# Designed miniproteins, single chains, part 93

Each design is a single chain, and the fold is of that chain. pLDDT is the mean over its residues in the fold that is shown.

## One batch from the design tools (miniprotein)

Design m3439
Fold by ESMFold2-Fast:
Structure m3439 (fold): chain A 100 residues (1-100)
Amino acid sequence: RLSKEQLERTVALSMARISLAVLKTILEKGKLPSPEEVEKVFERAAELAREAGLPEVAEKIEELGKKAVEAIEKGDLEAAIKYIDEAIELLAEAEARVVA
């Protein structure tokens, strides 16, 4: 049984992961979002990780966001998708840790 705190933290991390999954789908369809749009998605994901009490996860999301923005600026969709996947995996692992 999940506590209210575990549920709220899991919801925040799930929201962050879903936003990144949507961004990945846009890139997989060959659409190139602006660097600013990619930056905002990663900033919000990092904020949600901090709200979940995981500042170390937030810092890693911010690092991956910088790399994803650089990849978008270079038109490297494959690299951008890779960094988004790494961020999604990190958030999924954090969700599993919160409920364990």
Scores: mean pLDDT 86

Design m3440
Fold by ESMFold2-Fast:
Structure m3440 (fold): chain A 81 residues (1-81)
Amino acid sequence: SLEKEKEELQELKAGLEEILELIKEGKADKAIEKARELAEKFPEMKDDLDSIIDLIEAGKLDEAAAQVQALIDNIESLLAD
């Protein structure tokens, strides 16, 4: 149902917001762990989340944060209606 899809999008967004906060706090290992958990729960997001994990592992935290923010913004756009 649309309500179930909205709940799944809200849960995905909450997970991404947690990853973003961990990146901003410099908690790279925890951010990677959370991103892996989120990718298992939302396989459709795996490629995007794997890209973010690669950036974090490379120490590119600002770039990783920007990619997470872009995903959050896309979900916000989907939830706006």
Scores: mean pLDDT 87

Design m3441
Fold by ESMFold2-Fast:
Structure m3441 (fold): chain A 66 residues (1-66)
Amino acid sequence: SLKEEVEKLSEEVEELINRLRSQGKFEEADALAEKLREAMELAKKGDYEKAIEVLREAKREGEEAL
């Protein structure tokens, strides 16, 4: 389901945030945290498709920043 996809991507983004912070990449981690908050607000409104889009962008940016 779209809800399960949001949950999975949110966990992956949280893991990337933690890894970036562990490497001292605080600006990159904070940028990902802001995208995660945006996606969670969209999910609360029931806009799971847009939440997934934001989370996929965050995941890509986080992986590129590592």
Scores: mean pLDDT 89

Design m3442
Fold by ESMFold2-Fast:
Order: sequence, then structure tokens, then C-alpha cells
Structure m3442 (fold): chain A 65 residues (1-65)
Amino acid sequence: MTKEVALSIAAVGIGVEQGISVRTSFKDGALVVRIDDSDPAAREAALAGIREEAKKFGIKGIVFE
């Protein structure tokens, strides 16, 4: 399993735990994270969790849409 795939799985799981829909894709080796609708607090919590996981995997670039 690549670090990017592991982070994608973690990001989706964080979204589920926050009760929001998180979609992920990859462009040029960067993880793209999309949150289409959400409570602002849930969105912020999910983004913080995703950034923390990215740091653990050594992934420098995440694009948030």
C-alpha cells in the first residue's frame, strides 16, 4: 500500500467519523481532498485530522477543494 492510498483511506474515515462526505483523488502525486457540504466545525476537525495523518506519512502536499 502506498502512503497516498493509506492517507486517502484515513481521510475518508475521518470524514465518516465527523458525519461528512469526503472525496479524494490524486493528481501528479498530490492528494486532492473535496468536502462538498458540511458543518464548519466538522469540516475544520476533518481537515485538521487529515493534515495530522499526512504529517505522519511524510506527505507534504495536500490540495483542499
Scores: mean pLDDT 74

Design m3443
Fold by ESMFold2-Fast:
Order: structure tokens, then sequence, then C-alpha cells
Structure m3443 (fold): chain A 87 residues (1-87)
């Protein structure tokens, strides 16, 4: 899980968003409670303009880790920009 997550982070830093998402998907498959992987995949989706997927990932990160400040702030900011995404 960690190896895919770390490589995903490297792809994200390089702006290779689709490759980052593929690696985060594998990290989550290996560790379904990986809140940080959901959060970073949400950030990659946001960068791709896939706002619905980004909100879903931020919500999942917060479900797994309710005190995850960064995920809450990212979700709240996105919902403020696009209120139609609110559940």
Amino acid sequence: AEAYYNRGNAYLALGQLEEAIKDYNKAIELKPDFAEAYYNRGNAYLALGQHEEAVKDYNKALELKPDFKEAKEARDKLLEMKPELAE
C-alpha cells in the first residue's frame, strides 16, 4: 500500500494526475482504510476538474479519519465553489 501511495505522490508532484490516481487506486485496494490515499486521490481529481469524484474522496477520507482537517477544508472549499455537489 505504502509503495503505491508514495509513487502516486511522486506522480502528483510531477503533474501526472492520471498515473497518480492509478497508484492511489492500488494503494486503496491494498488498504481500504487509507484516509491519506483518498485525500490525495481527491486532490488529483480536483486538479483534473473531476469535482464530483474529488468530493466523494474527501468525504471518504473524513469518514475514515473524522479529525482530518486538510480533507475537511478541501471539501468545504470545493462545496462553497460548487454548491451543486453537496449531498
Scores: mean pLDDT 83

Design m3444
Fold by ESMFold2-Fast:
Structure m3444 (fold): chain A 75 residues (1-75)
Amino acid sequence: AREAIEEAVRLAREAAEAFIAGDVERAERLNEEALALLKRLAEEDPEAAREALAAVVEVVRSRAAALEAALAALE
């Protein structure tokens, strides 16, 4: 379970980095893999899935803030 949580977080981080780099197609593939892993984890261990989702949300939020800062710099 813990290894699955770590894998989901890793996939989310790589997806966020790919998106920031402009590789939207790769980001989408990595997000699909992370979502599939989270769905499987939710069926087997809802507690672990909730923990993994919280960690993934934090990664996405941090990267979204970086994107907003970059977009603001274009103004």
Scores: mean pLDDT 75

Design m3445
Fold by ESMFold2-Fast:
Structure m3445 (fold): chain A 70 residues (1-70)
Amino acid sequence: RAEEGRRLVEEGGRLHSEIVKAFNKEMEKRGVKTLDEMAEVSEEVAKKYADIARRAGRLDVEGHRLLAET
C-alpha cells in the first residue's frame, strides 16, 4: 500500500510542479511588475491548467489516504 500511495503522491506533486513552473514562466515572459498583472497571469494559468490541477489534487488525496497510518 505504501508504495502505491507514494507513487500517487509523487505523480500529483509532479503535476502541481508543472502548474507552478507554468505560472512562473508566464510571469517571467510577461515581465510582471504589478499585482494586477500577476492576477491576470494567475487567472489564465488556473483556467489553462484546471483539469491538471483537479487530477493532481485527486491523486494527492488518494495517495495520502493510502499512506495514512495510525
Scores: mean pLDDT 75

Design m3446
Fold by ESMFold2-Fast:
Structure m3446 (fold): chain A 72 residues (1-72)
Amino acid sequence: SLEEEAERLIKEADELFEKYRAGEVTRDQALQEFARLRDRVAELEKENPEIARKVQAYLDEKIRELVADDAA
């Protein structure tokens, strides 16, 4: 379902952020992968704009945390 796809996107975003925090990926690599997730949200928006908007807001928050991390 579209809701299951949204849940998967959020989980993938959380796992990506954890990998970044663990030092398994660089900030640039994480940002590239978040851009890929945003492309998937754009496809979801064509089917359900409301669900896509919620996922996009969540990804935007994670990206803001990533770019504000002075320790990375």
Scores: mean pLDDT 81

Design m3447
Fold by ESMFold2-Fast:
Structure m3447 (fold): chain A 104 residues (1-104)
Amino acid sequence: MQPARLVLSPEGVEELLKALKEAKPGDKYKITIEVYGTTAPPDASAEERLAAAKLIGKKEIEFDTSKMTPEEILEKVLQAMEELAEKARDQYDEIIGKVKVEKL
């Protein structure tokens, strides 16, 4: 028996990586992490898995780039996502992590 794997949504990841790359000291960001679980069969299409997804957890994190490196920010986002996913790994076939980035 394999626990559900955490898969990252590419849309939000691209925005996060861009923000971290372009961040200057003193830039502040709000990162919204949403974790979805799907009960679609493992052989279902990616589109079918996303359509069957249910929100299982949400966390908002604010970062000040003058206090944290891009690597530290990324590590905190991934840690928060894993913590949300861990609570539901036994209930779903796949776990999908979604990230939204907003500059403050």
Scores: mean pLDDT 73

Design m3448
Fold by ESMFold2-Fast:
Structure m3448 (fold): chain A 68 residues (1-68)
Amino acid sequence: MKKVLVVYGRTEEERERAVEIVKELYPDVDFEIIRARTREEALELAKKLAEEEGARVAVLDAELLLSV
């Protein structure tokens, strides 16, 4: 089953930092990372990927991750 993480954030810098953190926490996990600008865009992408490709999709707010 294809695993996809959709990361959204207002700036490219926020998105890229969140991606780095995820890769550091899960270095051995093979998943595709897709970047989106808004929550709405991320949810739409996640829906399409799950519906059309049967992918297991997670959506992550870059700002929320960076606040932890």
Scores: mean pLDDT 78

Design m3449
Fold by ESMFold2-Fast:
Structure m3449 (fold): chain A 75 residues (1-75)
Amino acid sequence: SVEEVHRLARELVQAAKNGDKETVEEILDRLLELARQDPERVLPIVMTALHDALKVAPEELKPLIEQRIAELRAL
């Protein structure tokens, strides 16, 4: 559901802020799956969350987040 996407988006930003790479990767994989199933509704939420995560992430996580942004822009 869109509510679940919003919850995962908030968890993504928090995990990114904490430098929790494993949790960031797990949440990103799930959000990418959800965005592929319903891109019209889900993609804008995920893209906003990725940009928010990029602002708070430690430098070492930024390339991972940037690559996921590029992948989602192709949807």
Scores: mean pLDDT 85

Design m3450
Fold by ESMFold2-Fast:
Structure m3450 (fold): chain A 75 residues (1-75)
Amino acid sequence: SAVEEQVEKLIQELSDRAVALSKAIAAGDWQAVEAELARLDAIVAEIKSVSTDQERVAAVERAVEALRAQAAKVK
C-alpha cells in the first residue's frame, strides 16, 4: 500500500541519518550531531503520523533514543 511504501521510505531515511550521525560523531562535529539528531526526531514524528503499528513505532523510538544516548557520551 501507499502507506507501507511511505513507511519503508522513512525507515530508509532513518538509516541514512543514523549513518550520517555516526560520521559526525567520529569527526567530533557537535553541530552536525545536533542537526542529525533533529532530523531523526522529524523522521520519527512522520512515522508516528502515518503508522498505526504500535510495535514498529516503539521500535523506531527505542532505536533513536539509543542513538541519542550514544551521541551524548561524545559531547
Scores: mean pLDDT 84

Design m3451
Fold by ESMFold2-Fast:
Structure m3451 (fold): chain A 90 residues (1-90)
Amino acid sequence: GDDVEGAKLAAEGAAKGALNGDKEAAAEGARRGLEAGASPAALATGAGAGTAKGVEKGGDKEGARKAAEGAREAGDEAGAAGAESVAESA
């Protein structure tokens, strides 16, 4: 699987999700990361980094939770855990 591409796609979706409280954006990024064949570790790292970036750019703890929910709904439990870790520290 493509860990680099998958992590990037997960991060882009998670950042948009966290910044805007957009669960669908996070779900789309997670789904594309899974389709790229990224490992759970790469998905967790990407979603965590993206969620943190979204919070840094003006998102809040609720937005970070929406990023985690989106990843979970897409079936990406590792990405959801990464985003949730950021939500706990936000």
Scores: mean pLDDT 87

Design m3452
Fold by ESMFold2-Fast:
Structure m3452 (fold): chain A 57 residues (1-57)
Amino acid sequence: SKSSLLEEMEKVAEELSKIDPELAKEVREMIEKAKTADTKELMEIAMEVGRKKQEAL
């Protein structure tokens, strides 16, 4: 589950890198933080990544 979520967030970063490289960099930093996050922080990071995707794409 966590691995699947990290993979989905990585795909978002890849899509964002085509239109906003700076935002993609921020998302990749969030993904790195998510690798060591607990379940609550992981969910919060995933929601923020989703929000950034919705605003940019």
Scores: mean pLDDT 80

Design m3453
Fold by ESMFold2-Fast:
Structure m3453 (fold): chain A 68 residues (1-68)
Amino acid sequence: MTLEQVEEAARLLVERGLISEDQARAMIEAAKNGDETVKQALQLAVEALRAGDERVAREAAELAVIEA
């Protein structure tokens, strides 16, 4: 996942009300510092949202918040 993709994923989660803007900033910073768990959780959350799976999207977003 590129930094641009991380920023886009975090923005999408904020738009969907799954995370706050402050949490999005923390996730982007963690991903910039090489946190692969945050990147994987963000990717899973975005894929779940595209599939319409709100439950998996929320669980993945929570994982990214905890890790960041």
Scores: mean pLDDT 82

Design m3454
Fold by ESMFold2-Fast:
Structure m3454 (fold): chain A 67 residues (1-67)
Amino acid sequence: MTEEIGRLLAEKAKEALEKGDFDTAVQYAIAAARYGDVEGAKEVADLLRKAGHTEQAERVYKEVEKA
């Protein structure tokens, strides 16, 4: 199921964010949006922006806008 894959990818993005691997978090968040978890991807983008990683957050928001 596309939604299940998207949710798993969003979870991996949050794990990467917790570890301070912001580039990996962006990669998984973009993949999550593409696999149908737009809400999970948006949540990761919001967390990136709050952490001061505005450019990384913008990359994810752009993908969410396409989905």
Scores: mean pLDDT 81

Design m3455
Fold by ESMFold2-Fast:
Structure m3455 (fold): chain A 62 residues (1-62)
Amino acid sequence: KTYIIRLTPEGRALLSPEQAMEVLKELSKKRFKTKEEAEKYAKELAEKYGIPEESFEVIELE
């Protein structure tokens, strides 16, 4: 199984258009083997951009 991170609409609203594009571009390139790795990366992105961790969702793919 593979995990991805999704930026929520609420999280996107907290970012400038430029920041939102940067985040979406980074997330489109990232795939994780474990949920824990995805959650850690989402937390680091939230801290980097000054938004709540709840701005990101971890999604499991088969």
Scores: mean pLDDT 82

Design m3456
Fold by ESMFold2-Fast:
Structure m3456 (fold): chain A 116 residues (1-116)
Amino acid sequence: ELEERLREAAERAEEAVRRLEELIREQAAAAGSEDFRPPEGFLEEVLRLGREAARLARESLTSREAAERLVRVGEEAKRLREAIRDQVHPSNPLMQLALELLEAVVEAGELAKELL
């Protein structure tokens, strides 16, 4: 069960990264809305955490060190989620997708805690 859930978490993080990268490309091509912009570097950090979580979730099945790193990545995602919570508008799909990715990373970190 835990092994299967970690694989599912890795897949969810990868899918969320792909969706966020696609939306970022579409927004850039459209010359972007100025109604709301995420903090500088925020999207890059969210994508970094998502990619790390996907990789570490798979490695955590065979490596305690990977599981420990995934727990830390999940804690970073929790901090970012809390930092932007008051800045997220329901009408901003980019920020909504970023939150979805951060939630997937947090879930992977919680599963890693159960593995330890």
Scores: mean pLDDT 77

Design m3457
Fold by ESMFold2-Fast:
Structure m3457 (fold): chain A 51 residues (1-51)
Amino acid sequence: MYEDEHEKYEVDEKTKTLTTYSTLPYPGPSVRRTEILAKTLGYKPKFIPVS
């Protein structure tokens, strides 16, 4: 699991899913980053805002 100041990434190898947990007040950029990373790694993107 990778952790950033405002974002936490979790990879599930069984389902090929990349999940981002974000504390950012405006999640647009985090959603875009998650989608790009998931596509490049061949994973399904999932985003969970933790407001």
Scores: mean pLDDT 72

Design m3458
Fold by ESMFold2-Fast:
Structure m3458 (fold): chain A 69 residues (1-69)
Amino acid sequence: GSSMERQKLLELIGRILRLIGEILDLELQIKKAKAEGNEEEAKKLEEEKKKLEKELERLKEEFRKLEES
């Protein structure tokens, strides 16, 4: 019985889903900024997106390792 293991998995899933949502929101904001000619704003948003994508990959790898165990 793995109540703690289940809680950790649900926490990771929650963090992954939240990051995916934030990345998608940033993609929409980047598209809007580019359409409006706000290249500096788009660049800042792209930098934030890259940071979130890096964190997402890390969490996905952690999730895979827990599922393989």
Scores: mean pLDDT 82

Design m3459
Fold by ESMFold2-Fast:
Structure m3459 (fold): chain A 82 residues (1-82)
Amino acid sequence: GAKTLKLVVTDEEGNTKSTEITAETAEEGYEKAAAFLRENFKDDAKLTVTIFDEKGNYLAKVTGENLEEAEEGVGEALKKIF
């Protein structure tokens, strides 16, 4: 069934942006997470992404030295969640 996840993304300066994604698969979740990251952060941004379930339980933390690494790390985390 579909999972609803909360992504909390923090940059090096401590600025935080968050989104909720709902997905049936890791691939669908990745597509939605990647779109959010690309719309909100620059390619060279160092990011920490923390993933919570719909109830606020901690699931994963990903750190990327740039946007592409953060996207890849989120993709790997989502494979373990789905």
Scores: mean pLDDT 88

Design m3460
Fold by ESMFold2-Fast:
Formats: sequence, C-alpha cells, structure tokens
Structure m3460 (fold): chain A 92 residues (1-92)
Amino acid sequence: SLDDLRQQLGNFMRTLITTLRNQGKLDLASQLSDLTSQALRYLQNRDTTGFRNSLSQMSQLLQQGLTDTTRTTNYTDNLSSTGTLATDTINS
C-alpha cells in the first residue's frame, strides 16, 4: 500500500541519514532529511510529480556527496525503484 511504501522509504532514509551524520556529512544529511520530508508529504498527497522530483534531487545529492560508488548506486537504485512503485500504486 501507499502507507507501507511511505514507512519503507522513511525507514530507509532515516538509516541513511543517521549513517551520514555519524560520518560527519552533516550538510548532506540535512539536505536529504529535508527532501525525505518533502517526498513523504508528496507521496501522502498523491503528488507523483513532486515525489519523483524529490527522489531525483536525493539521487543527485548522493551522487555528488558520496565517493563510494557502490553505496551510491545501491541508494539511487532503491530510490528509482521506490519512485516507480509509488507511481504504480497511486495510479492503480
């Protein structure tokens, strides 16, 4: 369900943001936290355009902020899959 997807995204991003804060990447963590809040709000309001734009911004920040390409790819792949699933769920 859409609510399950919101919880899954929220939990995933919470873990990621905590990891980044622990690594001293405070600016990146804060920007991702803000975008996560926006994405979850858009998802609740069934705003697929706003949701996808938020995920795209998250992916871009991760690509620019992380030097570990394996972690970056895993994070962006998860965000892309989540965006597709959310769009399909809302448009069902």
Scores: mean pLDDT 75

Design m3461
Fold by ESMFold2-Fast:
Structure m3461 (fold): chain A 74 residues (1-74)
Amino acid sequence: SLEAEITAALARMGETVTRRSIDKIEDPQLRELAQRILRLYREAARAADAGDLKTAEALLKEALELSREYQKLA
């Protein structure tokens, strides 16, 4: 479905962008938060690939919420 394709694409994009940035973070707390965001995007992509769109959407939402928290602290 279109929803599945979009969810998987967003999750993979979030994973890629977060991974590229993580090594540049010097603050240990911000690095830990970024690593948590990375794991959530990775899990969301796996859930979407497995056809579990409900789980994928929930994980993607959590990753986006933590990303907003990261932006506030960084």
Scores: mean pLDDT 83

Design m3462
Fold by ESMFold2-Fast:
Structure m3462 (fold): chain A 80 residues (1-80)
Amino acid sequence: MAGEKLVTVEIKYENLSEEAKKYIDEIAKPYLGKPVPVEEVARLLQEIYDYLKKMNEKGTITVTLTKPDGSTFTVEIIVN
């Protein structure tokens, strides 16, 4: 059946530097504006988390995932 675990990804930023936003937009570009496998989104979230920890960024990233049935869930990455 054509029921793959695909999600559409939306990312929002709060209180991050312009350089951090630009970097995240670049690495997220293959995942935005189209359905992507959930496993690939997990890799993206890990890359974002590792970058924020390395750069000692302060702020919040909100990632909204929309399933094929229209339901959504949200992941927040908060760095102090």
Scores: mean pLDDT 77

Design m3463
Fold by ESMFold2-Fast:
Structure m3463 (fold): chain A 55 residues (1-55)
Amino acid sequence: MPSLEERLLEVYEELEKNKEKIEKERAELLATSGADPQAQAAAEALIAQAKKVAA
């Protein structure tokens, strides 16, 4: 698995191309990082921010 930071950055940039993909990436990232609650919270916050930009 790539690092959580790499996935978050990629998701943020991808949102302008495919907003729908953001939801899938969010679910996958949060499920994958379930062992680290801080990473989970950071991932969710970043993805939510990206979704607002895409809207």
Scores: mean pLDDT 66

Design m3464
Fold by ESMFold2-Fast:
Structure m3464 (fold): chain A 72 residues (1-72)
Amino acid sequence: MELEFEREISALRQAKAAGDEETYRELLKTMQERIKREAKALGLDELANQEITSIDELREAYKKILEARKKK
């Protein structure tokens, strides 16, 4: 798995635990945009248009991207 993604997930959890809603929202948005860009490049249009509002949804979206990369 991408080390960068795991680090970003850890940062999201820390921001949420600290009550830093601004940092949490900005980081979540940045990761969501990155996932949507990769999903679009892989032809996963449904995933690219999916709304991601939680860490769990973010992890599931990333798993789909990894599976699509392997299928290629």
Scores: mean pLDDT 76

Design m3466
Fold by ESMFold2-Fast:
Structure m3466 (fold): chain A 66 residues (1-66)
Amino acid sequence: SLDDKIAEAAREAAKETGIPVWKAGAAIQLLVEDPELTPEEIAKRTGISVEAAEKVREIARKHGLI
């Protein structure tokens, strides 16, 4: 399901960036709802770094979420 893909991508993003899984999940959910969000906008909305947001976006694309 979409929720299962989001959870899998969130766990991978958390492992690669060191951010909490819940923040990675929130960032991925924002991208699923608006794929045009920039890493800077994601960082502002979730409180993660721009570098972490860039990695989250990359992982979301890899998992076919955006």
Scores: mean pLDDT 88

Design m3467
Fold by ESMFold2-Fast:
Structure m3467 (fold): chain A 58 residues (1-58)
Amino acid sequence: ADAALEAARAAVREAMERLRAAKTREEILRAIGEALRAIGDALDVALANGLPLSYAAV
């Protein structure tokens, strides 16, 4: 049940760590993009686990 939420949380944590380690503008911009994407994915996973997926399709 919680594996997807744990994976999403880990992805956000990793993206934030890379952002903190970034030293050049190019690395910072890439890390910001990755962090925003990971946060979006985590929100989708949280919503999916908070609501029963009856007919949700991509």
Scores: mean pLDDT 69

Design m3468
Fold by ESMFold2-Fast:
Structure m3468 (fold): chain A 56 residues (1-56)
Amino acid sequence: SQVSQLSDQMVQAMNNAAKQAALSKSEEERKKIAQDATEQVRNLKEQARQAEEEEK
């Protein structure tokens, strides 16, 4: 389902953010990565909520 695909995308976004944070050279860079990942996950959760409503 679309909801399952969005859930997978959230996991991938978090894993990518963790990898980028591990490679980062500054705390400021890590903070930006965390903020970007949080925003992406928030958007994906909203899309999943709308997809569930359309499916029901």
Scores: mean pLDDT 80

Design m3469
Fold by ESMFold2-Fast:
Structure m3469 (fold): chain A 76 residues (1-76)
Amino acid sequence: PAADAAAVQRGLDASREIVKAVEEAEKMGYTEAAEKARSLLEQAQRDIAASPDLQAMADVFERYAEEARKALEEAK
């Protein structure tokens, strides 16, 4: 169904944003921001194990992606 496909895409996009935040922070030498982004990725993976559906999983990744981007922005 379209809703499930959209949720999967949202989750993938958000998880990629967390990974990009880690990579960018490491490339720029923002060690604390990189560690925080890695921790957020690990927390997201634990939290999705308790998610009842694909939309809840996508919501988890989106929340953690926002936190990862904020950590990177604050490190500048």
Scores: mean pLDDT 81

Design m3470
Fold by ESMFold2-Fast:
Structure m3470 (fold): chain A 91 residues (1-91)
Amino acid sequence: DAELAEIAARVAAGEKVTVRTGADPERIAAYIAAGATGFVVKVSSKEQVEEIAEVVKGKDVTVELEIELPPGTPATEIEEIKKLAKELGLK
């Protein structure tokens, strides 16, 4: 996996690596295993926020969410996702 190899190489070189990724729990777990300590995660649902929170629970990592909702989603959904993220310890 070229992306995981690049992250591992940067971490081995002494860099603090921040990964911009989609809300894929297995991929995020792999990035943490490769040594990434920062994440910017694109999320489109409350379920994705919960899955990401579970994967990073107890890990020494920082997660920032980029909220991208489908066309036609009510504006209040963004605020609900932000509230859930804060309740789960994400930023």
Scores: mean pLDDT 79

Design m3471
Fold by ESMFold2-Fast:
Structure m3471 (fold): chain A 101 residues (1-101)
Amino acid sequence: DPEQLEEDERRLAEGLERLFGPEEAKRIMTLQLRLREAALSTPPGDLDRLRERYIEILRELEKEGLISESLARELIERIRRGELNPLDVLALLLEEAERRR
């Protein structure tokens, strides 16, 4: 549901700004928006296609300097091996945001 996803993203943005401030919140929102765009354009239940889209996005985020090379490599490797659910990617990106100063 696109309307529900927009509402969820707005609530996430508000929470992130409260916790990390507007600059870091904007970075995390950019990460989340790209991941949600992939989910919205992927047929429901097609987890293999969603994984490939997430891998592509993680590579783009690394090239733009929004995530570290080591984190991108680790997440991509885990996704390729089926060790990481695509839905858990945001949680790990938030953990990096917590460590990033």
Scores: mean pLDDT 73

Design m3472
Fold by ESMFold2-Fast:
Structure m3472 (fold): chain A 75 residues (1-75)
Amino acid sequence: MLSEEEKIEAVEKLKKDAEELLKKGVLNEEERKLAEKLIEEAEKFLEEKKKEYLEKALEIANELHKLRLEEEKKK
């Protein structure tokens, strides 16, 4: 199981990756909304350290990843 420090680092990485995707302009409207939500939940976890925000950030990250894989196949 991840330590508290490892969870913080993982969430910081998810936030950074989402911010980079937004900056690159490679996301469609739906993916952009998910990336924004991911950043929001990640920030809440980093400030409050509540498991609820960690779970939400991970769920959104997984959903964004699935949508991006589908869009790569549909171009």
Scores: mean pLDDT 78

Design m3473
Fold by ESMFold2-Fast:
Structure m3473 (fold): chain A 105 residues (1-105)
Amino acid sequence: MRRGAMEASMAAGAAATAAAMAAATPASGPEGSALAREAAEEAGEAANAAQAGDFERAAEEAEEAAREAREAAEAAGEEGRPALEAAAEAARKAAEAARAGGAAA
């Protein structure tokens, strides 16, 4: 269903936005910001893959984004950590949406 591709793409897009916002936050620190930028790029690739109907790749890229966002949260100061943890959770949900889309298609 085209609907599954749109839902997976939108979830990955939301994860990319969350990671990009966290990367722009000074509280993330230089290391946390760099890792959050990587997470935003991977989540963006997940959104593109989902839009193309490649749910397997969308799930893989979203899982990578979740790992990078978690590493960013560990590198970040206390004030930056909640935003990066939220970005990791958004990426994890994007991976779940991609897997559900693949199962339905």
Scores: mean pLDDT 82

Design m3474
Fold by ESMFold2-Fast:
Structure m3474 (fold): chain A 76 residues (1-76)
Amino acid sequence: SNREKAEELTKKAEEAIKKGDYETAIKLAQEAIKLDPNNMRAYGALVEALNKLGKGKEAWEVILEASKVAKELGIS
């Protein structure tokens, strides 16, 4: 399912962050969000990778989007 594929991509994004491959982590996390826009871990990975590359403004945009989605899901 798309949710299972998103979880797998999120795991790969987290592994890429651990290896310092932040560009790959961004691509994997973005794909995970496209498949499952409710996956909070994918937003977290995207924010972390963007911050590691000094893209703080882009990271903030992702935080705002994740916050909007989390409110719709009833999570904080």
Scores: mean pLDDT 88

Design m3475
Fold by ESMFold2-Fast:
Structure m3475 (fold): chain A 64 residues (1-64)
Amino acid sequence: MDEAIEVLKEYLKMLNVPDEEIEKIINQLKSITDPEEAIRFVKEIAEKYNLPKEVIDYIIELLK
């Protein structure tokens, strides 16, 4: 989980997403206790911010 959060945070910063919005996203991800729900959430964020497939796949692997 912590490694997945770090990777997601770095990529959102690179895309110039505001720090306040990044914190909200990270806090939502941290509140998810079910791994399947966490994976679904990451996919939704990836689709919203147009993250590369390779980055999405890497974050999902870290959530397993």
Scores: mean pLDDT 80

